# Designs tried in a protein design run: designed miniproteins, single chains, continued (2). Part 81

Each design is a single chain, and the fold is of that chain. pLDDT is the mean over its residues in the fold that is shown.

## One batch from the design tools (miniprotein)

Design m6973
Fold by ESMFold2-Fast:
Structure m6973 (fold): chain A 61 residues (1-61)
Amino acid sequence: VEELFRRTREELIKAIDEGKGAEEARRYLGPENAEKITKLVEEGKYEEAKKLVEERTEEAL
């Protein structure tokens, strides 16, 4: 299960870096969560970004 969330986090980070993930993250996780995740990634706080993705993804399930 954690591996699934880790993969999702890595895909979102990669997509956001390419300029496409921001729209995808906003579409599925919402603009507020997408903004927080992007900010954490830019600050190099990947563990906090992972935690937020896991929390929001699990809540959306």
Scores: mean pLDDT 63

Design m6974
Fold by ESMFold2-Fast:
Structure m6974 (fold): chain A 101 residues (1-101)
Amino acid sequence: GTAVNEFLATLVRAALEQGKYDALREFLEKLREAMDKGPEETARVAYEEAVKLGLVSPEQARRLAEAIRSMTDEERAYLKEVLDTLLAPTPYGDYGLPAKP
């Protein structure tokens, strides 16, 4: 939903401004992994990892977790695509040079 997307945009911006790139990447990777395990696990991971980042208050992290639990299937699918895009290496398209680790 809009609230989750706005919260993630705020977290990304703050992490980039503070140079916390590795911590942000770890947060997004753990969040993406949790999404395959269902909304309750996703909400738990979002809360714990957002607090660890130190970029948000525990109250803001709790609101994120509640927003995640309230997401529809369509909103969850969209969030997965956003996370996959943020975590993916730069694509090479049809040039036969696929993104790899």
Scores: mean pLDDT 73

Design m6975
Fold by ESMFold2-Fast:
Structure m6975 (fold): chain A 63 residues (1-63)
Amino acid sequence: SFDKGKKLLDEGKLEEAIEEFKKAIEKDPNNAKAWGNLGAALALKGKFKEAEEYAKKSRELLA
């Protein structure tokens, strides 16, 4: 799911990428990279507040 999400993000398939990163987080809520990439995909969609919340979660997991 995470690797599929990254491939979709690279292809500009933002909605599909978001769904795959959400699935990765459901399987492993401690996957900081999945939280970070979910934030990046949401920022690319202009959802900056949601992007910031997920980026913060990613940083908390890496601390």
Scores: mean pLDDT 84

Design m6976
Fold by ESMFold2-Fast:
Formats: structure tokens, sequence, C-alpha cells
Structure m6976 (fold): chain A 80 residues (1-80)
């Protein structure tokens, strides 16, 4: 489980770096904010797993999904 979370973090980082090449500075700031939310959610999942709190894990996963959706929306808007 912890290895999967580290992989999500790594994959997200690479995707964000790739997309930033095609964004304006203002769009990059919005993307960075959404990225921070996604990383925070992954960190919350790790902490919840360490505590053995399945409810907190589910809540953090939901936060991660929302942040990822926001990132995808920014990317789509940038393509036009």
Amino acid sequence: MMEALDKYKEELSKKVEEIKKNLTPEQQKRLDEAYKKAIEAIDKMKEALARGDPQAVRQALEEYRKAKEEINKIIEEAKK
C-alpha cells in the first residue's frame, strides 16, 4: 500500500512537469495549487494507514480524486 502511494506521487509529479511546458504562468500557479492538494491528500492517506484508520484513508482518497479532477480540468482548459 505505501509503495502504491509513493508511485502515485511520482506519476503525478511527472505529469505536472510535462503539462507545465504548455501552460501560461497563471495556469501554472493554478496547477501548482491543485498539485499541492493532491500531495497533501496522499500524505494524509499515508498517515491514516500508519494509524490503521480506514475511515481517514477513504476520506483522503476522495480528496485525492477531487484534486486530480481539478488538475485534469486545468489541463483541458489549457489545450483549448
Scores: mean pLDDT 78

Design m6977
Fold by ESMFold2-Fast:
Structure m6977 (fold): chain A 62 residues (1-62)
Amino acid sequence: MSPKVLEAGELVQKGVFYYHVLGNKDLAIEYLEKALEIAEEDPEAKRLMVESIKRLLEDVKK
């Protein structure tokens, strides 16, 4: 597994935690956008998680 997959995955977990547990939409968006940027830099992470991160961002931004 690419180090970037692990890094992006950790940022996704933080974003989800801020959104669902703490109700902090702004921080959730910030962490998810950072995860998306990292995931798009790595071919493995891009295939595994970019689509899911984009869907999460759309849901959080509502």
Scores: mean pLDDT 83

Design m6978
Fold by ESMFold2-Fast:
Structure m6978 (fold): chain A 57 residues (1-57)
Amino acid sequence: SMEEEARAAAEAAGLPPVATSLREFYKVSIERSLKKAEENGDKEAIEVAKKMLETLE
């Protein structure tokens, strides 16, 4: 997804995390994507989502 690509690119570049309000939005979006990926068996998406959630904790 666009959010996944944007966050992955930002982390690769070493950019700081988003503001608190946006961080919460991304966290919820990533959690929803993670659940869908688990239902679909998309292992790569699952791993990416988990890494993004760790960054947002």
Scores: mean pLDDT 69

Design m6979
Fold by ESMFold2-Fast:
Structure m6979 (fold): chain A 75 residues (1-75)
Amino acid sequence: MRVALLVSAAGPIDTEAVRAAVSAVPGVGDVKVLPLDEHRAAVVADLPGGEAQIAAVRAALAALGYTVEAVTPVP
């Protein structure tokens, strides 16, 4: 499925680190990272593994100190 993730950080967000972490999750495709402000970015990605891949993406971002505030399915 395709999803949009709202990612936040307490400090400045590194959009390259976010892209690398999300892209490193097996089976994730079509990753796009859009900076929203200094502390937030939107990530759009194809997650064919569904909830399990969302959990893996959350874990990868948490390892960088980032929080996934929202996950919304995209048609």
Scores: mean pLDDT 82

Design m6980
Fold by ESMFold2-Fast:
Structure m6980 (fold): chain A 95 residues (1-95)
Amino acid sequence: ELEEKAKEAEEKAKEYEEKLKEVDKISPQAGRAGREAAERLSAWTAESAYNAGGALGKQYNAQGKKVLAEALEAGGFLAGYRNEYERLKAEIEKK
């Protein structure tokens, strides 16, 4: 169960990494901003990182900055899934 959840988190992180690569094809600056957001949120809880990504995406989309909004949301979700994977991995190692 925990191993399956860890794999799901890892797979989701890879999906958002791929989404940022797609953003790079449209706007390298937006892709970079998304990755920087993921790095800044790397010490946060997964839930807080997901919430931050969603809030940033909503905020910048409302400003008409759609590509940047998608990148920042993807960055937050990437950090969230990476942080969840590391937490689950640590729990598995304790058992």
Scores: mean pLDDT 84

Design m6981
Fold by ESMFold2-Fast:
Structure m6981 (fold): chain A 68 residues (1-68)
Amino acid sequence: MAEEIAKELGVPLEEVQELIDRYKALGLTDEEARLQAVIDLGNRGLVTPEQAEKAAEELRKLMEERVK
């Protein structure tokens, strides 16, 4: 959930929600979009490298389950 992620990362809810909506518009699932939003925030320097790495690892696990 965007609110939970914003709270955990200490970033504004609006920024997290905008990124989630953007990635969902690109065809990602809700869960994938949430993790991609955290990774994007990490690339922008808005979250710590550790937080971005955790999101990347979780997204990798989801994608691994969907690998074709």
Scores: mean pLDDT 75

Design m6982
Fold by ESMFold2-Fast:
Structure m6982 (fold): chain A 60 residues (1-60)
Amino acid sequence: MTRDQLNKIAIEGANKANEGEDPKKVEEEMKKRLEELGAKAEVKVTRTPYGASVSVKLLP
């Protein structure tokens, strides 16, 4: 997995959450995409009044 692929997934997730998607659904979609790229990760998406916050922790 490249940094560009990770950044793309994170940006798309944040955009979906900002557009009104369920943050938990966005987390599940991001985890699945990362798993398809061979990465194991913990994903947290939180919606605030000022926008969505996305945190991705890659696991060894």
Scores: mean pLDDT 78

Design m6983
Fold by ESMFold2-Fast:
Structure m6983 (fold): chain A 66 residues (1-66)
Amino acid sequence: LVEEARKLAEEGIEAAEKGDLESARKKLDEINRLAIEAAERGDLETAREIAELAERVEEAIRRAEE
């Protein structure tokens, strides 16, 4: 889950930096889904790490929208 989320975060950040906010938001949604999945399994540490990756994508989207 963490490695999948990390790849999605890198793809989301790249999409945001290129101005493809639709793709960046889609990647962010996928990362958030993985965080929920980890939390539902009781893996709160993994869920937290994935949430931190989601925050990085959100920051990239915010920066691109400015």
Scores: mean pLDDT 82

Design m6984
Fold by ESMFold2-Fast:
Structure m6984 (fold): chain A 95 residues (1-95)
Amino acid sequence: GMEKEKIIKEIEELLKEIRELLKEIFELLKESDDKELVLRAIALALRAIGLEFDLELIKKDPNTPLEKLEELLEEVKELKKELEELKKEIEEELK
């Protein structure tokens, strides 16, 4: 119903914010010599790609349970938090 559409829209907006965070992170990493921070950013970027794929699969299946969509929302929220923390770590290294 309407509940699934609202969650899908929230996931889409969060994924958009995640893409913007990744762009900012990779721009900051141009000024860093820390290879470990680069590898962490790459790993989180791959997770973002996987979650975008999961959303597209869910959108193609009208029988997807609400719980699976709620699970994806939680995974997307956690990824955003990890990206925000990584960005802070990079900014602190560059001070």
Scores: mean pLDDT 87

Design m6985
Fold by ESMFold2-Fast:
Structure m6985 (fold): chain A 84 residues (1-84)
Amino acid sequence: SPLSEEEEELVIEAVEKLFNGDFEGYMKLLNKLSEEKREEISGVLEGFYTAYKLGDMEMVKEVIEELRKRGLTKLAEYLEKLVS
C-alpha cells in the first residue's frame, strides 16, 4: 500500500467531505498527499463514489475488497460502514 496509517486517516476525512458535498474540502485534504499517492487514491475513490451513486453495490464491494488487499483496512472498514 502507498499510504501510511496517518495518510489513510486523512483520506477518510477527505471522503467525509466528498459525501457531504464539500468537494473543495475533499481536494484540499488530498492535496496534502504526494502527487503519486493523490492520483492513485483519487481514482479509486472516484470509482467508489460513482458506483455508489449508480447503485452498483457489486462494484462498491469489489473496491472495498481491493482496499483491504492493499492493507488499507481502516479506509475499507469506513467505506463498508458508510454504504451499509
Scores: mean pLDDT 85

Design m6986
Fold by ESMFold2-Fast:
Structure m6986 (fold): chain A 75 residues (1-75)
Amino acid sequence: SVSEFIEKLKKKIEEIEEEIKKKEEELKKLEEELKKNPDNEEIKKKIKELKLEIEILEGIRALLEGIISVLESKL
């Protein structure tokens, strides 16, 4: 069923949104640590990696939302 497939995609989007929120919280903590230690290259690297991971997850979410929109338009 297309409706069951849409429901599964919506659940995946919820999982991605939870992962983004968790990574954004981790990013906030690292940015606070970097504020105390501005020259810490390890923290800078972790911030860069988290920002990239968030960007990738936001891209995946947008693709899944696009798929749902196309599927709902055909129902």
Scores: mean pLDDT 89

Design m6987
Fold by ESMFold2-Fast:
Structure m6987 (fold): chain A 59 residues (1-59)
Amino acid sequence: AALSEEAERLAMEGEIHYQRYLETGQQKDLELAIAAYKEALKLDPNFVEARIGLARALK
């Protein structure tokens, strides 16, 4: 469904920002990753990959 596809896209964007954070150490990249994962979870609260991504980003 379009909603699930949008959630997947947001989770992928979160992963990209998180990878940048791991490379740069910049807080802004971490904040962007967290925001993207949270938006993915608003669309699909049971999206396991987004939950895992958010948990990693929040430590």
Scores: mean pLDDT 83

Design m6988
Fold by ESMFold2-Fast:
Structure m6988 (fold): chain A 66 residues (1-66)
Amino acid sequence: MEAERLVEEINALGPVRTADGTLKRLTVEDIEKALKEAGLPVSVEEVLRITLAHLRGEDVPASLRP
């Protein structure tokens, strides 16, 4: 439920560009598949939360700014 809400918020900010350059809506299944293939022990919700914060221009640590 939370992951779906985060996906809707991301999509509301604008179209998402895929690796092929095609614009489409992001889905929870896309993220789950990517995480499973990478073998990462992180949740879909955590990835979406970080992505949304980044897209909203939240403050980033000085070490990550040029």
Scores: mean pLDDT 64

Design m6989
Fold by ESMFold2-Fast:
Formats: sequence, structure tokens, C-alpha cells
Structure m6989 (fold): chain A 106 residues (1-106)
Amino acid sequence: TAADREAAARLSAAMTPAIEAAQLGDFEAARAAAQEAAQELLGLPPRPADTTAAEIFREAAEVARERGLELAARVAEAYAGIFETFEAAAAGREAEWDPSALPAAL
């Protein structure tokens, strides 16, 4: 439908800054962009701070399907997969990265 195509297009456009943030390792900014897009386009309420960008997009896909927006749901699922990949790569580095050590090392 026209509404489904518009929602999918807007969701895709909103994801450019989120992907750029994730590529730089800024998962807090990526999560914030994902939450804003899901809230604005699908009415998703604000998620807890421990919710990842991938989790927000999977929930957004479910909401889109409930509203009959199948193309928007498919786009959200694709972005969830992309963020899961970035988050998994970051998790592989967490064993060597201690945020509390950064101020002392700098």
C-alpha cells in the first residue's frame, strides 16, 4: 500500500545516522536513532536503556505487521539483522574493553 511504502521509505531514511553511529562503535547513538524512528513511525513507546537497537527493530517489525505494514516490517527486520551483526562484533571486543579504564589510560 501507499502507507506501507511511505513507512518503509521513512524508516530506511532514518537509519542512515543509526548505521553510521554503529560503524563508529557508538551503539548508544544507534539505539537512540532506532528508538526515535520506531516511536515516530510506529508509535512504539520508549524502551528501557538496556534495550539494543536490534531489539528495538525486531519489536518495530512486530508492530508494523500488526498494523498490516508488511514492507515496513521487512525493512525493520533487515535493519535488526544489520545491528545484530555490529553488536555481536562489538561484544567480541568487550572482554578487552573496560570503560572505567579509558579515563586513566587517556
Scores: mean pLDDT 70

Design m6990
Fold by ESMFold2-Fast:
Parts: structure tokens; sequence; C-alpha cells
Structure m6990 (fold): chain A 101 residues (1-101)
């Protein structure tokens, strides 16, 4: 379905974001640098999904994606590689769950 294609595109953007955040973590990037990349990816994901979702569902998605960006930026700046990888797995699963609801 068109929704399934949009979900696949959104997850691809998320996976690209994770690769960028991992590279920024290895480079010792600041919270601000990581947050900028995460915020950009979130807006791209929301644009892909917006036409397939109600305003209510989109608002819930924005809240979760914003929280995800804040947490990933903190972990990338302050955490370990293992913590970052665990966060990636958790947030990928969370996005998949929220899209299906």
Amino acid sequence: SALDEAIAEGLAILDEMFARLRALHEAGASYEEVKAVADEAIEEILKVLEKYMSDEKLAIFRIHLKHMADELARIAAEGTPAELDRAFELYRATLQFLIRE
C-alpha cells in the first residue's frame, strides 16, 4: 500500500540519520551538532508521513520524534557507543509501533 511505502521511506530516513549520528559520535561532535542532524531527519520523516496520517496521529508522532532527537543527541554527546546503538534499536522499534497504530 501507499502507507507501507511511506513507512519504508520513513524508516530509510531514520536509518540514514542513525548512520550520521554514529559518525558524529565517533568525531566527538557537540550536542548542538547532533541535534541539528536529528531535527532535520525528523522533519523529513514527518513530511513523508503527513499525508497518510490524521492531525492527531501526526502530533503524537512529532512529540515522540522530538523526544527521540533530544535523547539521541544527549547520548551521542555524553554516552558510549553501546548506549547509542541500544537507543537506535529502541527508537526504530518505537517508530514502527507508532506508525502501525
Scores: mean pLDDT 84

Design m6991
Fold by ESMFold2-Fast:
Structure m6991 (fold): chain A 63 residues (1-63)
Amino acid sequence: MAIPAEAQAAFAEGQAAYAAGDLDAAIAHYERALALDPYFGDAAANLARVRFERGEEEVDFRA
């Protein structure tokens, strides 16, 4: 595959964390996948989605 096996593993862990509702863990795993392969489109798309969801749930005290 063009995508490194380590990037694929990190992406799979991110998907599992997201399915469990652990948005912080999902973000960390997707960021690792992108660090290993910056062109990993699925990881980038899922990272953007999870970060958006987490940002809406975490209201800063100045929001």
Scores: mean pLDDT 75

Design m6992
Fold by ESMFold2-Fast:
Structure m6992 (fold): chain A 55 residues (1-55)
Amino acid sequence: SAAAYAAALAAVRAAAPELSDEERERWAKGAVQAGTLLGLDAAGTATLARTMSRP
């Protein structure tokens, strides 16, 4: 969903500010795909994105 993508993108920006916008978008999209498969809401998807994008 658009809400899940926006939340995931914001979470990646906060967790990994050194990443480019393109890299942040890739992580956010991956988290939305994974979150959808796991049945997560926007908040759960954002948490997943934050965790996955950490070095």
Scores: mean pLDDT 77

Design m6993
Fold by ESMFold2-Fast:
Structure m6993 (fold): chain A 66 residues (1-66)
Amino acid sequence: MLTPEQKAALLDIVDYYRRVGRLSAAQADALKAAIEAGDVARARALAASLPEPVGSQLLHALGQYE
């Protein structure tokens, strides 16, 4: 289960990449929904489908919260 602090950190990464045009609205919305639900498996699956560096950065961050 993700703590509120871990969720905030992951959401900040998603918001950053959405802001700089590296994520579509649909990709950002799906990631935020998974992160807010604490569904690490879903968030990991979504991150693995993303182009670099976004996918790799999110997978690394999710791995730290195992």
Scores: mean pLDDT 80

Design m6994
Fold by ESMFold2-Fast:
Structure m6994 (fold): chain A 58 residues (1-58)
Amino acid sequence: GPAEEEAARLGRNAAEAGRALGDEEAYKMGQQGYDLGKAGDWKGGREMALRAGELLKG
């Protein structure tokens, strides 16, 4: 549904940013957020994506 799709998009965006910046932790965490969102765990997926975003801020 829309929440799961949004969580997956947030995770994908964080993973792409982590990859571009060479931040392996943010990349892996963003991928986990994407995978959880795709699996229907929108809360878990969103949480992992937001944590990846915080890592990318420094």
Scores: mean pLDDT 85

Design m6995
Fold by ESMFold2-Fast:
Structure m6995 (fold): chain A 70 residues (1-70)
Amino acid sequence: SKQVDLGTKASQITADIINEKDEKKAEKKAKELNVLPYWKEIKKNRDDDLKKKSQINKMTNAIFEKLEKE
């Protein structure tokens, strides 16, 4: 379904940004998707799994909304 496909794509984009080894490249991608604040909070909360997961979910949802409007 379209919603499942968009959800999978949003999750993949989020994972790609979080797992990007080049911090400058990751920051640029986050800025282009308007999710920079969530990415910064993920980095800030690296040792707090619950807070990190919350920010990852917010980032994924923001990317999903952007993809849904394309």
Scores: mean pLDDT 81

Design m6996
Fold by ESMFold2-Fast:
Structure m6996 (fold): chain A 75 residues (1-75)
Amino acid sequence: GAARGAAAGAGAAARAAAEGTSADKMQNGLHGVGEAARKDGHEAGAAALYEAAENTTSSESGAKAAQEAMDRLGR
């Protein structure tokens, strides 16, 4: 089982990016979801979400990174 809360947060962030959310808000959101995953003991998922946040230079790049992180959390 994955960290459902963290995966849902990443999905919500990707959706917000599609709606034109700023890169800064997207990056902060992904970082927050990563911290939640880490608290749940999902270190790999947290690391993927932190990397997604670091690679967020636009709403679109954030959405792609969030989807990739969500896929990893699903494993």
Scores: mean pLDDT 66

Design m6997
Fold by ESMFold2-Fast:
Structure m6997 (fold): chain A 65 residues (1-65)
Amino acid sequence: MKLEIEAKGISPQGAARVASKAQEAQDESGIEVTVNLTIDKSASEKEGEEVAKKAIEEIEKAKKE
């Protein structure tokens, strides 16, 4: 299965969390995950966290399907 995720306006900390989850999904479930991250240093911590949460939810959903 191939999964492509776009996360625009993500915080640097959120980007690290999404990358970690994508690697975990490939290692545990064999899913080919491509993540396109656009880091916005001006994004609020709250906005960056919401973007990260949505990306992580998509990865977790793909692992369960």
Scores: mean pLDDT 75

Design m6998
Fold by ESMFold2-Fast:
Structure m6998 (fold): chain A 73 residues (1-73)
Amino acid sequence: MEEKALEAAKNYRKGLEAMDAGDYETAVKYFEKALEAAGDGQPVTALINLAEAYRKLGDEEKAAELEAQVKAS
């Protein structure tokens, strides 16, 4: 449990670094890994950032799906 939380945080940080660099494709990959590692305890902030990364890539459908999950929370 502890190790999965640390792995989620590590991948989330890498996703944020990719966002800052403008590498949205890499950001998506790291945020997806962070959410997978977090499981049912997935942080809303990671969902928001993943949606933003998809929007930057032009994937409005994926962005809308993730934003709907945030609003339902």
Scores: mean pLDDT 78

Design m6999
Fold by ESMFold2-Fast:
Structure m6999 (fold): chain A 59 residues (1-59)
Amino acid sequence: SEAEKYLELGKEAFKKGDYKAALEYALKSFSLIPSDSKDLELLKETLELMFRSQEALKA
């Protein structure tokens, strides 16, 4: 899915230390997950990436 593709792009950006790009990709991924989705793993990973990217930007 598009959400999964953006999540992978965000993970790659995070690994490179590009926390702004990682956050933007994570937000994009989250926006593409349907509200009725039961894909809890995708939702969890996307939210975790968002929070970790925010934490890195604040430090």
Scores: mean pLDDT 82

Design m7000
Fold by ESMFold2-Fast:
Structure m7000 (fold): chain A 70 residues (1-70)
Amino acid sequence: SLKELKEFYDKILEEAYKNNIPLESIEEIQKVFAKGREELEKAPEEEREKVLEKTKAEAEKIFKKALAET
């Protein structure tokens, strides 16, 4: 759901700021969520869970990579 996506987005951004993640990586995470939200809004109900999980996984991947480079 959009609510679940927003809750995850808020949490990952809060952790990114706490860990001094570079602005470029924060922008990448924001773009992943923007695309994920657009895809989620257009997706049939049966595909929404897949879109949500893919969006979370991609955002977390970017976050972990940036954290390792910091």
Scores: mean pLDDT 82

Design m7001
Fold by ESMFold2-Fast:
Structure m7001 (fold): chain A 90 residues (1-90)
Amino acid sequence: MSSEELRKRIEELYEEAVRLYREAVKAIEEGDLEKAEELLKRMDEIIKELEKILEEARKLGDEELALEAEIVIGMIKIQVGVVKMLLKKA
């Protein structure tokens, strides 16, 4: 993939992760812990896709794109941590 295609994919994956995060928090608030666990697994899959994009950005020598991927991965990992903490308290 080109750097431009990888950047668009990072943006798409981040937007999807934010949607999944919002749905997971809502599911926990509504007592649907099974749904929250399924959404959490999808967020983990998004992290894995972003890690592959990070490796591709590194192979291309695109340091700015690699940094963008690392930042987005970090943000999603924080969201995953929040969902896991909420599930533990439910």
Scores: mean pLDDT 88

Design m7002
Fold by ESMFold2-Fast:
Structure m7002 (fold): chain A 63 residues (1-63)
Amino acid sequence: GELRKELLRLIGEILRLIGEKIDLELKLKRGEISKEEYEKRMAEIDKRIDELKKQMDELSKQF
């Protein structure tokens, strides 16, 4: 149903954001990004993941 499609979309977005976090960790280890820039970008990604998790929780209440 529609709820399943929306849930899969949210899961896909979270997986993409986790991939971005992994990329940032690799860039930090390679010295391609500063610790300050790394922490800033990681915080922004974590905030987006938290909002997506809230949306998933709200959808789960409709099952």
Scores: mean pLDDT 85

Design m7003
Fold by ESMFold2-Fast:
Structure m7003 (fold): chain A 82 residues (1-82)
Amino acid sequence: SEELRRKAAVYLAAGAILEAAADFYESQGKYNEAIRDYKLAAESYRKAAELYRQAGDEDFSRWAEENAKRVEEKAKEIEKKL
């Protein structure tokens, strides 16, 4: 479905924007804001993965899921240092 692919792309883009914001907060020592935005990025990436899977785009679904996992691990690493 073209509609599902477009929605997936929007969530993927939202995840990337939130990840960039989290990276910026981390660079400023604003760790609580970084953790929050990494977790929101993970949610957006997972939503993209679900939509890509529904659209039959297994490769994009897997890629989005790996992005979600990566930013969740970043959040956990920061939490361990607090």
Scores: mean pLDDT 90

Design m7004
Fold by ESMFold2-Fast:
Structure m7004 (fold): chain A 67 residues (1-67)
Amino acid sequence: SAAYEEIKKLLEKAKEALEKGDIEEARKYFNEAVALYIRHYDELSEEERAELSKELSELGKKLFEPE
């Protein structure tokens, strides 16, 4: 879906920013990806939801402390 492709693109941008050491930019792209995931949740397939949920969890753990 279009939403899936856009969310994936934002996650890739977040990963690229993280690799460059730009944590603030990585967090911005991550938060935008989360917002789209929530807004378009019902439009995503079960497979797309599962994949995105896993990627969001893994990247979120790297970008934010558990406080």
Scores: mean pLDDT 83

Design m7005
Fold by ESMFold2-Fast:
Structure m7005 (fold): chain A 100 residues (1-100)
Amino acid sequence: LSLEEKRAAAEEVARALEEAGREMVELAKRGASDTELETRMVGAVMRALAIMTEAGIFDPELQRLVIEGAERVLEAAKRGDEEAVREAVERTRRELLELI
């Protein structure tokens, strides 16, 4: 894989987590349960891992960073904290780009 292809995959993963985080903040503000938010996050993680797999990225450390990033986004969204969601996504994006 080229560095450009890996970078594109990392950016796509970050966008998927950002979209999910924004939707979950809106749901949390409307009174969605923790279980509903967790279900949405599982879907976002599966999508992010699929993006990586389709790009040919099978690094378990990169997969772990995606999962940890998703957990941070979920916790921020449960609080309805849009700024913390953005910070969690940006941290995950930076960590992914640093390892590739």
Scores: mean pLDDT 85

Design m7006
Fold by ESMFold2-Fast:
Structure m7006 (fold): chain A 82 residues (1-82)
Amino acid sequence: SREELIEKGKELFSEELRIVQEEKGIVSEEAIERAAEKAARLAADLMLNPPAGMTSEEFQRRVAEVAFGTLFEESARLKAKA
């Protein structure tokens, strides 16, 4: 189901995004959760209703862009406040 795909995606993306933040010495659970949720929802929607002609490579790029884009935006916001 869509909900099961979202939950699995959130777990997988959260682990990857935590590693990225730990490498930079800044860990924000809120930023990780927001990025993982957005990526998981997009991935689930694309898996259930794939656009005609979408390649696996295109799928991967779109999901990664949302995941890392959200993480980097939240991380930059936190750095600006520090």
Scores: mean pLDDT 79

Design m7007
Fold by ESMFold2-Fast:
Structure m7007 (fold): chain A 70 residues (1-70)
Amino acid sequence: MEPSKEELLEELGKVANQAVFSEDPKEREKLIKELEELAKKLLEKLSEEEKEILKYIVDRFVEEQKKLIE
């Protein structure tokens, strides 16, 4: 069963929060990957305008978190 737009958005926020507060590089890497997968699923359910906003937010967040793993 496909999750709703609201469920994906809530889970995206939860995973993002967990990534920020994770001290384990391996756990942070897994959370970033989960965030990217959730964002990909959410993009399929959004309007074109909402897609641009979400992509901007997610890309910025992922770039910042990936720099902390390197």
Scores: mean pLDDT 75

Design m7008
Fold by ESMFold2-Fast:
Structure m7008 (fold): chain A 93 residues (1-93)
Amino acid sequence: MKEEELRREVLIALIRAAGNIVIKVLEKKDPEVAEKVRELVEKAIEALERGDLEKAAEYLEKAAELLKEAGDDEGAKLFRLLAEEVRRLAEEL
């Protein structure tokens, strides 16, 4: 559906923006975790671009877990919500 393409584009933009903000803050506290989160964000975006919504959600969930372990509870919550939104898009198809 045409709406699915728009939702994917919006989700990609939101994930990219959220990732940029979270990674920039995290780089000062835990650069190793920041690099892992960056890789997961890039993989999630690539999966969304391919239409692999389940894999995209898994990468976002893994990023949320790393953020929680690093003490970024708000970043973890944001990425969990993004993963839930990706899963909701997947169930509509």
Scores: mean pLDDT 83

Design m7009
Fold by ESMFold2-Fast:
Structure m7009 (fold): chain A 67 residues (1-67)
Amino acid sequence: GSGKVAEAADLAGAGAAARAAARGWDPEQISQATKDGAYEGALAAGGDEAAAEELARISYNGALKGM
């Protein structure tokens, strides 16, 4: 049952990153917002704390790399 939890984490993290970037926050702040959003999104979709932490870590690392 991980697919929907991972999708919710990714979407929530991306939304948090977009809002932080629109406000002119620096890359570290954008990455932290992405991590927090992904964590909350995973929990809201029914993921447990361990799954939320792992998905938040993945989203944080993705945001730090940037494009």
Scores: mean pLDDT 80

